Designed miniproteins, single chains, continued (4). Designs and how they scored, part 47

Each design is a single chain, and the fold is of that chain. pLDDT is the mean over its residues in the fold that is shown.

## One batch from the design tools (miniprotein)

Design m13618
Fold by ESMFold2-Fast:
Structure m13618 (fold): chain A 67 residues (1-67)
Amino acid sequence: SEAEELLKKAEELQKEAVRALLAGDEATMYRLGAESLELTAKAYELQGKLELAKKYRELARIHREKA
């Protein structure tokens, strides 16, 4: 499903964010983390999990502001 593909892409972006953090690139970590959280929110929205989608969008916004 589209939701499952989005969650898998979000997981890969989260792994890239962790690698950026370990390399000392905090800006890239926040940017990739925000992208991962946005994809997770979209996936939950497609699954009808609107409360989870809202929470993940709020986390993505915070990460974007720190990038």
Scores: mean pLDDT 88

Design m13619
Fold by ESMFold2-Fast:
Structure m13619 (fold): chain A 94 residues (1-94)
Amino acid sequence: SKIEELEKLIKELGEKIKEIEKKYNDGEMTEQEAFEEMKKLLLEAIEKLKELGVPEADRLEERVKKAKTIEELLQAAKAIAHAAQEMIDELRKS
């Protein structure tokens, strides 16, 4: 179901971001490598949001593309998770 795919997206996104943060903190990634991996991860998540018909996906894509810092990418990740959760909530009410 769309709900199960959105729930999986939110969970996997959070787990993968945590892995990137762990590798960065453990010295296995440079700041630039962590930024590039996180940006790639968020763009892949946005493509899945587009597939699932989540509103705001195009706006979130532009936000990720314009991000210059890891902090800005983390803020974009929260917005992606929020958009997915809003879609879950809407689908459950229908």
Scores: mean pLDDT 87

Design m13620
Fold by ESMFold2-Fast:
Structure m13620 (fold): chain A 91 residues (1-91)
Amino acid sequence: MSERELRALQSLGVAEIALAVVRKYGSEEEKKAAEEAMEELTKAVEALEAGNFEEAAKYAKRAAEIAEKYKDNPLFALAAKSAKEAAEIAE
């Protein structure tokens, strides 16, 4: 694993943990948004494992955009920030 891949995976991991907490304790709307963002994070991880950094950045950015809509929840704010950081590392 490259240092770049590891750093991107670490940022995606923080986003995944934050969204997993929302899935357990959030409202029905927040749970649905967390599920949608986590689907994009899964695609970002798969792209990184395939060595496709451009696709990883694209999917991480999509996850960040979903989470950003719910940023009044600090867990979504953390997920958005971390997914955006992963996208910037993968670019």
Scores: mean pLDDT 87

Design m13621
Fold by ESMFold2-Fast:
Formats: structure tokens, sequence, C-alpha cells
Structure m13621 (fold): chain A 63 residues (1-63)
């Protein structure tokens, strides 16, 4: 899976149009669920918020 493919999968599940959309307290729970559904990984909400957006999250997940 490429970074672009992972970004597209996350955006599709979260109904987002911009990979630079901020990860906030309001959406961090949904982002966590989407990550677990796609990758099987359980990332803490605090880590998701620190990453800040979907693009940074995808990069982190592939490292």
Amino acid sequence: MTEEELIEALMNLLDLSDPNTPITDANAGLVRQAVELITGRRIPRAVLRRLGNIRALARYLLS
C-alpha cells in the first residue's frame, strides 16, 4: 500500500475531501476507528492529534 492509497482509503472512510484536514478532538475518535479498520492498528487519540492531519498520519503508518 502506497502513502497515496492509504490517504485515499482514510479520506473515503472519513468522508473527507482534503488530506490536510486537521485531526481535532471532534474527529480523532472517527480517525482512530478508520485506521483500525484499514490497518488493524490501534493508535491513541493523543498520537493522532500530534500528527495533525491525514497526510502526516498516512506517512506515520507506513514508517
Scores: mean pLDDT 84

Design m13622
Fold by ESMFold2-Fast:
Structure m13622 (fold): chain A 130 residues (1-130)
Amino acid sequence: MSEEYQEKLDELERRLGISLRGLAELYKAIKDLSSLPESRRALYQGIIYLVEGDLDKAREYFERAIELARERPDGLFDIARALFGLGIVYWLEGDEEAAEAYFREAEALLREEAARQPNPSLELQALLAL
């Protein structure tokens, strides 16, 4: 993996205030994923490939997570997280315009859901702050 990729990942983690590498290690440590929806498993796999530097596989799994989550009435958060993941992929590839478009789409979905629910959960509030 290139030194330039590591520097971009470090900058991204600073901007997000979260450890993407820490999340990937947590998701790798989950031994039984069969109880999770397929969309959630695809989302976690996308994050794992993202931190490993396999951006093509990360993109594939985030796109799969979106497709699977659209078939679920409760899939909105998986869609929003996968859209943020795609935004990160494009940002790491240097396509800032595509990255910004995905981040805006993810934020719009989360804001729309927050507007439909009085007193949004702490999880929804945290996602909106990202």
Scores: mean pLDDT 75

Design m13623
Fold by ESMFold2-Fast:
Structure m13623 (fold): chain A 97 residues (1-97)
Amino acid sequence: SLREVILKHAEFYYKLYLSQLGTKEEVQARVDEILEKLKGIKSSPMLYALLVKLQIAKEEGNEEEADRLFEEILEISKEMIANGQIDSLILELLKVG
């Protein structure tokens, strides 16, 4: 399902960032910096930052924020597809959606 593909990638990118930065707090700061710098630019770096933020929201039990981020990820994914921006995540989403 689309949900399972997104959640699997959210966990993957969070672990990747955590391995590079060392702590959850440093991961949160880096992700927030990326999202602030991009400010609505629909791109893979923004998509991956939102995936990391989704995993953090789930770990913190913030279901409202997790649901909001999930919907934002879907909307950005749809826009990337419409613009011909196909990366590995988008390709996997297309296989199940």
Scores: mean pLDDT 82

Design m13624
Fold by ESMFold2-Fast:
Structure m13624 (fold): chain A 66 residues (1-66)
Amino acid sequence: MSMKEKLEKAIKLVEERTGKPVEEASEEVLVEAAREVGIEVPDNPVVHRVLKKELVELKKELEAEK
């Protein structure tokens, strides 16, 4: 599975579990979802912030491609 596919699955998992868009979800929930789809995320606040930015940008890309 590609990194893009893993991130896309993480977005869906977050939104299904929280009922909120990824931009409104906590970094903790985003990290948990990323780990469940097989992305290794260290316990580092800077990395957590970057992950949230990546997921938000990918969601915008997916909406534009539909």
Scores: mean pLDDT 78

Design m13625
Fold by ESMFold2-Fast:
Structure m13625 (fold): chain A 89 residues (1-89)
Amino acid sequence: EEEEIEKLREEVSKQPPLSEEERKEAIKKLGEEMGRTDATPEEWIEHFKALGFSEKEIDELLKLLLTYGFEVMLKYARLLKGKRLREEE
């Protein structure tokens, strides 16, 4: 499962960064899934940054959400946080 999620992440990472419109669509979908439809794209990006995600990682998460859905995005977010704790460079 973890290798499968990393493969999907690799596929979306080859795509150009999300356009402003695609990012808005992703944030709207994220807000609906999280039960927070009142949150703006700015507020969601701030939330991810507060959780320690980089701009690149946030872009990858939103691409996964749009392409494969919310569950895949959550699995990658959890995997990424776990990997940071294990791989201290």
Scores: mean pLDDT 73

Design m13626
Fold by ESMFold2-Fast:
Structure m13626 (fold): chain A 85 residues (1-85)
Amino acid sequence: EDALEREMMDELIRVVGEYDPATAEQMRELVRRAEESTDPSLRASLLSAAMLIAVGRSIEEGNEELSERINEIVRRYRERLAAAA
C-alpha cells in the first residue's frame, strides 16, 4: 500500500537525518523520483535504493544504534504492508 510505504520512507529519512543529513537528502531525492515514476518496477527499485543507502550508511559508520532503528522500522512496516495487501 502506497500510504504505508510513504510512511515508512518518511520515518526512515527522519531517523537517518538525525545521524547524517546528507544521506537523508539523498533518500528524499530517490523517494521524490519514485513518486514521479509511472513505472511500478522503477518506483520499487528507487525506493529499494533509498533503503539500501540508509542500511549501507549505518554499516559503513559501524553505527549499531542506527542499524537497529532502521531494522525495527523496516520490520514494522513490512509486517503492516503484508497485512494490508
Scores: mean pLDDT 79

Design m13627
Fold by ESMFold2-Fast:
Structure m13627 (fold): chain A 64 residues (1-64)
Amino acid sequence: MPELSPEQRAIVEEAARRTGMSVEEVLRRLLGAARHLTPVVLANAARELGLSREDLTRVLRGLA
């Protein structure tokens, strides 16, 4: 994950561990959310990935 900071990478790895998804699947879902930045999409992504709103926003900043 060459575009992510160590903190953002740790958040993605934590989401993968919590959900049983691969790191690649978590990133794919985050990229999808980044293309459609509505409150509903962000809330659904946070819930599905087990991330806080703040953690989700931090990772999306690294993907934009």
Scores: mean pLDDT 73

Design m13628
Fold by ESMFold2-Fast:
Structure m13628 (fold): chain A 55 residues (1-55)
Amino acid sequence: AELEKDLALARALEAGDGEAVEELYPDDPVVQEAAELLKAGKEVEAQRLLAKHPS
């Protein structure tokens, strides 16, 4: 469900868990890019990218 995935994504971002973010949306290139940024410690850039990608 959309809301459940959005909530899980928000929790993963807050925890800095890029692997969890990647697993939630494996076929979404924007989310995959955000997960890579998060894994690189670029949390602010990851959140900014997702803020420009409304679901």
Scores: mean pLDDT 74

Design m13629
Fold by ESMFold2-Fast:
Structure m13629 (fold): chain A 61 residues (1-61)
Amino acid sequence: VFRGLNEEEARKIQELMGLPEEWAKAVPDITSKEQAEELLKKVNEGLEILDEKDKKKEKEK
C-alpha cells in the first residue's frame, strides 16, 4: 500500500487507543490501508468521547 495513514491520522488513532508514539510512526509500514481505515472509522467515534473526557477533567480541578 502506497499510503496507509497520514501522520496526523495515525497520531489520532495512537492517542485514542493509548498506544506509544512509535506505533503512530510505524503504522504506514505495518498497517494495510484497509485495516487502517477500519481502525480510523472506530477512532472517529472515540475521538468525541476523548474530547468530552478531556473537558470534564478540567472542571474537576
Scores: mean pLDDT 58

Design m13630
Fold by ESMFold2-Fast:
Structure m13630 (fold): chain A 76 residues (1-76)
Amino acid sequence: SVEEAEAKYRPGLLERAYEAAAAVASEELARQIVDALAAEDSSRLADLLHSLSEEQREALLRALGEAQAAVAAEVA
């Protein structure tokens, strides 16, 4: 199913999110962002993103969007 395929590729998405966040902010903040994503904690994720500068947040959201699009193309 799509849900099972998504679960299979989820670790790769989290790894890409960690790399993007570590590059634009810090390793510690990257770990917190990945933990929030893994937990589906939208409130914590929003707080973490708002702690970033506008430039850092834009770069991270762009990288996450690209990672999601790549996985969607592979599954489709």
Scores: mean pLDDT 70

Design m13631
Fold by ESMFold2-Fast:
Formats: C-alpha cells, sequence, structure tokens
Structure m13631 (fold): chain A 86 residues (1-86)
C-alpha cells in the first residue's frame, strides 16, 4: 500500500510536473520499481539517479550540475519515503 502510493506519486511527478516523454517515464518508473523492490539499495539508487539526471538534461535542458543535484535530492526523498513504509 505505502509502496504503491510512492510509485503513484512518482508517476504524477514524471508525467504532470516534469512532462517527460512516455519512453523516459517508462524507463524511470522501471528504475523506481527496482529501487522500491531493493528497499533503497545503493546500486538501484545510483541507476535511478543517473537516469533521472540524463532525462532532465536531454528533455528539459537542465544544466548538468543542477540536474545531478535535482536527481540526488529526488532519490534521497524517495529513500526517506520508503523508510517510512512498514
Amino acid sequence: SGKEEIRAGVLRLLTEELRLSPADVERLLALVDEFIASNGGADAAERLRAALAEALQTELGVPPEEAERAAENFVGELKKALESVP
């Protein structure tokens, strides 16, 4: 239930707030699912961070340093949300 709510929140962020392409949304959601399944494992976190930073740069024109910070912050918040789920 809580994990499903986290996933739904991410889907809204990627589609409604960031308005990324369907292909990047599918790729990022798959990585979010891996991150959730691993309970915030380091390898899954790094893959998600790197993919989000790439999407922010390529689709939204965010500068590399800003994209990296935004992606790190996103993964950090997602990890906190996961730690709050029983």
Scores: mean pLDDT 86

Design m13632
Fold by ESMFold2-Fast:
Structure m13632 (fold): chain A 92 residues (1-92)
Amino acid sequence: ADKEVEEAIKQAGEFGKRLGEAKTAEQQTGAAIGAIGSAISAALAYVRAGDKKKGAEAGRRAGEAAIRASTTDFGKKTGRAAGEAGEAIGLS
């Protein structure tokens, strides 16, 4: 779980960077899906291990990584949505 969560958080940050660099709607959509999916993956890794609270925290941390890596308003909003989606998985 821990290694999977670390990788997912790292990927969320990488997609946040791609959101800041995106020049086309296609690139923005792909990076947004990647950021959201990474936050969900981080949350699910701990939820599958039976720790919903750690899952919610991991999803939130992945969203924060995406926000921190993005330079655009769209990327920051997407990172927030990704963190909220990951947190919601842990709380469900």
Scores: mean pLDDT 80

Design m13633
Fold by ESMFold2-Fast:
Structure m13633 (fold): chain A 77 residues (1-77)
Amino acid sequence: VEEELRELLEEAKASKDPKEKIELIKKAAELLHEIRDREALEEAARRLAELSYDEDFDVGVQATLALMLATVRILSL
């Protein structure tokens, strides 16, 4: 699950299509509920923070929502 999360976020960063980025970020957000490892959540939060600066507004919004979820998960550990 941790490796799949990392791969989804790496693909999102590498993608040139905003719609694909949003889909990958949404899939990553679903996996965040299954992550128990703090280090994996912190790494995901860093990657989502990078995506939140995307030039596409909708990509930035989806990344920010996923980042908030990752942060809440970290605080709950």
Scores: mean pLDDT 82

Design m13634
Fold by ESMFold2-Fast:
Structure m13634 (fold): chain A 63 residues (1-63)
Amino acid sequence: AAAKKYGNTPTAESVRAVLEKLKAEGHTLTVTDEQLDAVREGMRSLGLTDEEADAIVAALKEA
């Protein structure tokens, strides 16, 4: 695989994969509304679209 195939930018799919792995290993994740807002702002600052940022936040809410 090419080193640049997916870049280093997080996606909703990669976030969901990490969260599902953590849940399968018995971890319970709690995320505050303040942390969700900060993540959304951070993702937008990285050049993600509003839709991509909202998808990542939605994945985190499923934690």
Scores: mean pLDDT 65

Design m13635
Fold by ESMFold2-Fast:
Formats: structure tokens, sequence, C-alpha cells
Structure m13635 (fold): chain A 60 residues (1-60)
């Protein structure tokens, strides 16, 4: 039946898929960090806050 082997393979594939998703999110975050470095370190922290502020105003 090889259930142990199949389960291990599925788990490994699942783990890789999840890692790819995390890597994608990490790249997005690093992209924002890169922009902050180009324009100024304050933009990294401020960018997140500014984004939330803009969304809050738009929703209001």
Amino acid sequence: HHMETLQKLLDEINKKVEELRKEFEKRADELSDGMAKLMGPEYREGARGAGERVLEKALS
C-alpha cells in the first residue's frame, strides 16, 4: 500500500507549495523595503501606516 511513502510525498509537496507562497509574500515585502531604501528608510514603516490611513479614509 505504501501509505507512509505517499503521505510523506504529499506532505513534502504541500510544504514546498507553502514555502513558495511564503517566498512570494517575502519578495513583496522586500520590494517595499527596497523602495524605502531608495526613497528613505522612513518610507518602509510609513508606507504601511500610510496605506492603512488611505484605506481608512477611503472606506469612510
Scores: mean pLDDT 66

Design m13636
Fold by ESMFold2-Fast:
Structure m13636 (fold): chain A 64 residues (1-64)
Amino acid sequence: MGITSAQAFDIIRELVAQGLSVDEAMSIYEKVTLEYIKKHKRPPTFAELQSKMFEEARKLLEEK
């Protein structure tokens, strides 16, 4: 994938700080990364991954 594990963990920590569980944040990371590669035929940048993971986190928090 096009981002480092440290960058991915930084985003995951931010999602957990927003009220998600680690498992929820990890599931969002996997889903967003795979969907991005499928749709755009390239891995997401850090900024793209962060933006999309925050969108998914917002949706999940609204469902709680």
Scores: mean pLDDT 77

Design m13637
Fold by ESMFold2-Fast:
Structure m13637 (fold): chain A 103 residues (1-103)
Amino acid sequence: MPSLEELLARLRAALREALAAARAAPPDEQEAVLAAATERLRALIEELARRAAAEGVPLEEWLGRVARILSEAAAEFDAARDPAAAAVLDRAGGIVEEAARAL
């Protein structure tokens, strides 16, 4: 089983892949790419939440670390000016909020 640090690294990598894929996708494929990215990010975020809980990591610390990853990705992909990047990050943020409420 991957460590919390390995899962956080996987989340960073998956976010960057999702953002790059969403930006590169033609309009006809945007929804399918976003849906696939959303499912992959959901699985990783839910596993992160379970691992953090199992290791006794405080909710605020886990949320802070994930929020930093999302914020760094938003800056890297200029989400304020890129609707596709904004859509990926909005969906990821929603999943994080859902996972936090389920703990």
Scores: mean pLDDT 82

Design m13638
Fold by ESMFold2-Fast:
Structure m13638 (fold): chain A 92 residues (1-92)
Amino acid sequence: SKEELLEKLKKLIEELKKLIKELLELLKSVELPKELLLEAIALLLRAIGLLIDAERLLKSDASQEELEKLIKEIEELIEELRELIEKIKKLK
């Protein structure tokens, strides 16, 4: 249902924000190879874009299809962020 998708989107937004904070703290504490630093910047820029899209959809009468598409994009980014965070932690 649309209400279930909205609830899922809100939970994913909170998870995404938590991962962004974790990545930013790691970037302060760990010296990164240039390649991993550029990957971190790219994922953070994608996160900003998706958070803007999420705010727009939450304020609009978004379709189920639009919600499902954004949810998928956020889930994919969350997986990529988790993989990068794990790689950075192994360098410590």
Scores: mean pLDDT 87

Design m13639
Fold by ESMFold2-Fast:
Structure m13639 (fold): chain A 85 residues (1-85)
Amino acid sequence: SDIMRRLGRLGGRGERMIIEVRTGRQARDIATRFRDLGIKFVAVIAPTIDQARRQAQQVSQDRPVVIAGTTDARQVLRDLGVDIV
């Protein structure tokens, strides 16, 4: 689908792609889409979204970064066993 193509293309442009998730559903949807597209991504989990954004700046520019600062979203990412930095 078009969104899968856009996600793959954005990661290839050498730009830092940071995706903020605020709910467990958003976290699951993003993880599922990246898995289906074969995109390697990492998650930054912190008590607040501001802290997660700050930590995300230290992650590789070539990988999509999913950041979560809410209990629900953090729990889903942990349960899915995604790469956490």
Scores: mean pLDDT 73

Design m13640
Fold by ESMFold2-Fast:
Structure m13640 (fold): chain A 82 residues (1-82)
Amino acid sequence: SMEEELVEEIRRLSREAAELAERMSVADEATKAELEKRLQEVGERATELLLQLKETGSDEQVEEALREAAEGARRAAEALAA
């Protein structure tokens, strides 16, 4: 369904955000600026999809997407703190 596609895309974006943060932790200054911009774009897209899911998805699908977004954010924060 479209809602299942939204959950999967949010999961994909959450993984991408964590990977970008890991790359930022070891990148040079010029590369960090570009990766930071990409990380913001990924976050904005994930927020848009989550809002769509809240309108059309089940409570379980919204909770799943929120858990995956939270896990991605946690991993990104840990990578940037290292």
Scores: mean pLDDT 81

Design m13641
Fold by ESMFold2-Fast:
Structure m13641 (fold): chain A 67 residues (1-67)
Amino acid sequence: SAEEEKAAAQAGAEAGKLSAEGLRIADPVRGANFKQVSVGGDRKGTTTAVGDEAIGVAETKYGKGVA
């Protein structure tokens, strides 16, 4: 539904805000496991993006959530 899509979009933005701090404390081992148990192409892309984004977001701590 549109309500869920809007909630998902906000969750993505909030994830961006937590990226610099949250990704530092986020379990990178969970990212590796995600690739093992994930079913679908997008999940694999997310794992790679998280790794690269962790470095990029560290530079744009406050702006990533709006990107």
Scores: mean pLDDT 43

Design m13642
Fold by ESMFold2-Fast:
Structure m13642 (fold): chain A 75 residues (1-75)
Amino acid sequence: SMEEELKKLAQEAVEAIINEDFEKARELIKKIHELKGNVTEEDLKKLEEAWEKTRKVLEEHGGLSELSKETAEAL
């Protein structure tokens, strides 16, 4: 289903961000938005920047595994 595909892509995008593979994360986020509907490159860049900042905060405080699941469901 589209819901399962979106969840899979979101999880892969989160893992790519955690591994600092932002190019892969960008491609996966783009695919997620193509499945959800029309988005601009500006929207994708804002999501990448927001997630990069979030990832740095999580790395400092811990809890990546829990928030990664929640974020994957939100994406």
Scores: mean pLDDT 63

Design m13643
Fold by ESMFold2-Fast:
Structure m13643 (fold): chain A 65 residues (1-65)
Amino acid sequence: SDDAALRAAIEAVAARHGVKIREIRIEGDHVTVTLEPSDPAAEAQARDDLRLLGLLAGKRVTVVA
């Protein structure tokens, strides 16, 4: 389903930046991604890419670290 594809894309973005995901919560058009604590620069890059991914998918992505 669309949610499975979105989860896979979110996981790929996090892996690209070397950041680990603690939780992904999808509630309609709102997605909350919780990251494990990591390097601040890597977290910032992951956050920016996840927000862009959300915009392209028609979702609002909130990133918690």
Scores: mean pLDDT 84

Design m13644
Fold by ESMFold2-Fast:
Structure m13644 (fold): chain A 94 residues (1-94)
Amino acid sequence: SAEIQKAIGELTRLLSLIDSFIAQSTDPEDIALLREVRELVQKAREAAEQGDLDKALEYLEKAKEIAKKIRDRQARDAVLGELDRAIEALKKAQ
């Protein structure tokens, strides 16, 4: 579906954003949290590619709870904003 492909595109963009924050971060705790968020977003994208939108949403909600712990405000706000966009795209695809 076009809506599923749009959601997968948003998840791919979010992975790139997380990778850029990992590359720029000097805080080892934020790097660990960003890596954990990345793994959940990757699992969400894999679930969406398999058509399991409920599982994809479950992974993204878990990613949001971890992202709230990120100390850097810019990274936290950007990652949370893109997570909300991906969640909205997946809900529209259902």
Scores: mean pLDDT 91

Design m13645
Fold by ESMFold2-Fast:
Structure m13645 (fold): chain A 95 residues (1-95)
Amino acid sequence: NPEEERKKKLEIAKENFLKDLEALLKRLGVSPEQAEAILKVVEESLEEMEKASGPERIELLIKMYEELLKLTDNPEFRESLQGLIEVYKELLKEK
């Protein structure tokens, strides 16, 4: 079943992404409590994005980054999130 194979590959990619993000947050010195909250928001947002396409995915991605800003006091991570929000907001202004 091509649809089931696609879903399986997407789930593996999602798991790998979350592991990479966890490693990044640890490297940046984000607290374990903040990292856990961030990973939960990202996981939930990825599930919402699976049901969306095109511009709606970009809107959900922006919403995710804005929510992550509320969960972390890490200055380097906050700066990266703010930059990403600006980039994706500019992309959303496209046709």
Scores: mean pLDDT 80

Design m13646
Fold by ESMFold2-Fast:
Structure m13646 (fold): chain A 81 residues (1-81)
Amino acid sequence: SHLLELLEEIVEALEKEDVETALELIDRLAQSPEASPEFQERLRRIRDLLRAVLDNPSALRALLEELKEYFTEEIERLREE
Protein backbone atom coordinates (compact mmCIF):
# COMPACT_ATOMS: atom_id res chain seq x y z
CA SER A 1 0.00 0.00 0.00
CA HIS A 2 1.28 3.45 -0.94
CA LEU A 3 -0.31 4.78 2.28
CA LEU A 4 1.72 2.29 4.35
CA GLU A 5 4.94 3.22 2.49
CA LEU A 6 4.38 6.94 3.20
CA LEU A 7 3.72 6.22 6.90
CA GLU A 8 6.97 4.20 7.15
CA GLU A 9 8.88 7.07 5.48
CA ILE A 10 7.34 9.56 7.96
CA VAL A 11 8.47 7.42 10.93
CA GLU A 12 12.02 7.22 9.45
CA ALA A 13 12.13 11.02 9.00
CA LEU A 14 10.91 11.55 12.58
CA GLU A 15 13.55 9.11 13.95
CA LYS A 16 16.24 11.13 12.11
CA GLU A 17 14.70 14.41 13.39
CA ASP A 18 14.40 15.44 9.71
CA VAL A 19 11.45 17.77 10.34
CA GLU A 20 11.36 19.27 6.82
CA THR A 21 11.09 15.81 5.20
CA ALA A 22 8.49 14.73 7.79
CA LEU A 23 6.39 17.84 7.02
CA GLU A 24 6.56 17.19 3.25
CA LEU A 25 5.55 13.54 3.68
CA ILE A 26 2.68 14.45 6.06
CA ASP A 27 1.45 17.01 3.49
CA ARG A 28 1.55 14.32 0.77
CA LEU A 29 -0.30 11.83 3.00
CA ALA A 30 -2.96 14.47 3.88
CA GLN A 31 -3.70 14.77 0.14
CA SER A 32 -3.75 11.00 -0.49
CA PRO A 33 -7.12 9.53 -1.61
CA GLU A 34 -6.14 6.36 0.35
CA ALA A 35 -6.40 8.33 3.62
CA SER A 36 -9.90 8.74 5.07
CA PRO A 37 -11.27 12.32 5.34
CA GLU A 38 -10.92 12.07 9.16
CA PHE A 39 -7.27 10.96 8.87
CA GLN A 40 -6.54 13.72 6.31
CA GLU A 41 -7.96 16.31 8.75
CA ARG A 42 -5.82 14.91 11.60
CA LEU A 43 -2.71 15.01 9.37
CA ARG A 44 -3.34 18.69 8.53
CA ARG A 45 -3.63 19.47 12.26
CA ILE A 46 -0.39 17.56 12.96
CA ARG A 47 1.34 19.53 10.18
CA ASP A 48 0.12 22.85 11.63
CA LEU A 49 1.25 21.83 15.15
CA LEU A 50 4.74 20.89 13.88
CA ARG A 51 5.07 24.23 12.10
CA ALA A 52 3.91 26.10 15.23
CA VAL A 53 6.66 24.57 17.44
CA LEU A 54 9.63 24.74 15.01
CA ASP A 55 11.21 27.60 17.05
CA ASN A 56 10.65 25.84 20.43
CA PRO A 57 13.22 23.00 20.76
CA SER A 58 11.65 21.49 23.91
CA ALA A 59 8.12 21.41 22.46
CA LEU A 60 9.43 20.19 19.08
CA ARG A 61 11.32 17.24 20.64
CA ALA A 62 8.28 16.24 22.71
CA LEU A 63 5.98 16.45 19.66
CA LEU A 64 8.39 14.42 17.48
CA GLU A 65 8.42 11.59 20.07
CA GLU A 66 4.60 11.68 20.32
CA LEU A 67 4.21 11.63 16.51
CA LYS A 68 6.71 8.77 16.12
CA GLU A 69 4.59 6.69 18.54
CA TYR A 70 1.32 7.74 16.85
CA PHE A 71 2.44 6.90 13.29
CA THR A 72 3.99 3.58 14.42
CA GLU A 73 0.61 2.61 15.96
CA GLU A 74 -1.19 3.65 12.73
CA ILE A 75 1.16 1.40 10.72
CA GLU A 76 0.36 -1.53 13.06
CA ARG A 77 -3.40 -0.80 12.81
CA LEU A 78 -3.31 -0.74 8.98
CA ARG A 79 -1.32 -4.01 8.85
CA GLU A 80 -4.13 -5.70 10.85
CA GLU A 81 -6.86 -4.47 8.43
Scores: mean pLDDT 84

Design m13647
Fold by ESMFold2-Fast:
Structure m13647 (fold): chain A 86 residues (1-86)
Amino acid sequence: GESLAELLLRLAEEALRLAEEALAAAEAGKPDLKLLLEAEITLGMALIVRGVAKLLGEEIPKEAEELIERAQELLRRAREVIAALK
């Protein structure tokens, strides 16, 4: 079936997509808290898979690490935008 590296990449790509959508909604002044939650959960799953892969000595694709870092930054920005909304 799917390798841990392939699963990680897929989850990281989905987390980034959801994070971009959550940030866009927040910046439009219409934060979608369900979308934000789904992005955080998907990112959490990616972090767990990455942790398990590292524990098993598997190589983590650099692309997956870059996608995770970008998703984390966009979600941090989304939370900051939401906190600044009236």
Scores: mean pLDDT 89

Design m13648
Fold by ESMFold2-Fast:
Structure m13648 (fold): chain A 72 residues (1-72)
Amino acid sequence: SAMQKELEEYRKKKAEELDKLSKEQLLAKIGELMGQAAADRYRDASVETLKNIVLNTLMGQKIIELNKEKLG
């Protein structure tokens, strides 16, 4: 579907952007998206875990945005 293709392209683009970020930048991104308490919770997590948290959060937001456009 068109929505599935858009989500796949968005995921690929965001994953590539996140691959360029340091652990400190990923923790800052978690703080921006989920609050500082979440960033503090994940401070000892691996870079791969932090990338997945950010990516999944962004994908969730994108799905909500697309559904709002469809539902009016």
Scores: mean pLDDT 83

Design m13649
Fold by ESMFold2-Fast:
Structure m13649 (fold): chain A 69 residues (1-69)
Amino acid sequence: MLELQAQKAAAEGNYRKAAELILKIHEETTGVKPKSEKEREEWLKRIETQLKLGVEDGAEARRIRAERE
């Protein structure tokens, strides 16, 4: 599953690879592809930033969810 592979890559600090996997999921789900190499790089940078923040947010979100359950 690409989502698990992306999470594993991010946990290993390989955010570039994780971002590429997330972009592939986006392309498969929406059919939308970057129109240029520059746009692809911008999308990858944004995904990388979100993955770095998501590592912290994921722990917080799991804690909140566990309290509600």
Scores: mean pLDDT 68

Design m13650
Fold by ESMFold2-Fast:
Structure m13650 (fold): chain A 94 residues (1-94)
Amino acid sequence: SEAEKALTKLDTGLAVLKAMSEDPSTSEEDLLAVAEAVRREAERVVEAKGKDIEQLLEQMREVAETARKNGREVLAERVEELIREVERKVQELK
């Protein structure tokens, strides 16, 4: 289904974003580009009313914490903003 495809892409994107945030050779520009791609897949999951949105939100929170621990404050703020947007949209769809 479209929701399952979006979930797979979102899960993969979050794992990549977390790994990149731990790599000091990764540029902030590249990190923000991946974060934007993750945001788009998260919106698709919300629109499709995908299952396990709460688990995805937990994964996003882990990415934000990893970013902060590695001094990637701009990325952490961007992921936290995305978490708030997803939480708000989920509430509106209920």
Scores: mean pLDDT 74

Design m13651
Fold by ESMFold2-Fast:
Structure m13651 (fold): chain A 76 residues (1-76)
Amino acid sequence: SKEELLEKIFKLIDESSKKIQEGLAKTKDPKKRRELIFLEAELTVLRMLSLYADEEELKKIYERVLEIKKKIEELL
């Protein structure tokens, strides 16, 4: 359902945001820190867009959040 997909997206965003905070605590590299901050900003935008998205759009948002999570792991 749309509600189940939205819940999965919010959970994944929260998990990704926690990883960003952990990364920011561990890295001294200003370029990596900036990239993590921009990914956090994108997660905030995707959370907002999810509130107004249809089910097809939510699937695309979910895929993008998964890509962001992978990028965070690659930066750490």
Scores: mean pLDDT 88

Design m13652
Fold by ESMFold2-Fast:
Structure m13652 (fold): chain A 100 residues (1-100)
Amino acid sequence: SLSSVQKKISKLKKEFKEDVKKIKEDMKKAKQTKSPLEVKKYGSIAMFRLMATTVEVHIKLKQLYKQSSDPNVQKFIQQQMKEIDEEYKKEYEELKKIID
C-alpha cells in the first residue's frame, strides 16, 4: 500500500539524514586540525561517504519501485528519488564550503 511505502521511505530518509549528520560532524572535527593536507584528505573521504549513502538510498528506492505495480506508488517513489538528489546537492555544497 502507499501508506506502507511512505513509512519505509520515511525511515530511509531519517537514516540518510543521520548518516549525513555524522559525515558533517566528522568533517568539522577534521577541520580543527592545522594541516591543510589532512583537511583535504578528510574532505575527499566525506564526499565519497556522502555519494555512497546517497547511492544506497537510491538502490533501496529503486527496489521499492520495482516491487510496486501501483502507478501512484511509483510516481511517489520517483518524487522521493528527486528529493534525495536535491538534498545530496545541498549537502555536497555545504561540505565543499567546510573543506574550503
Scores: mean pLDDT 86

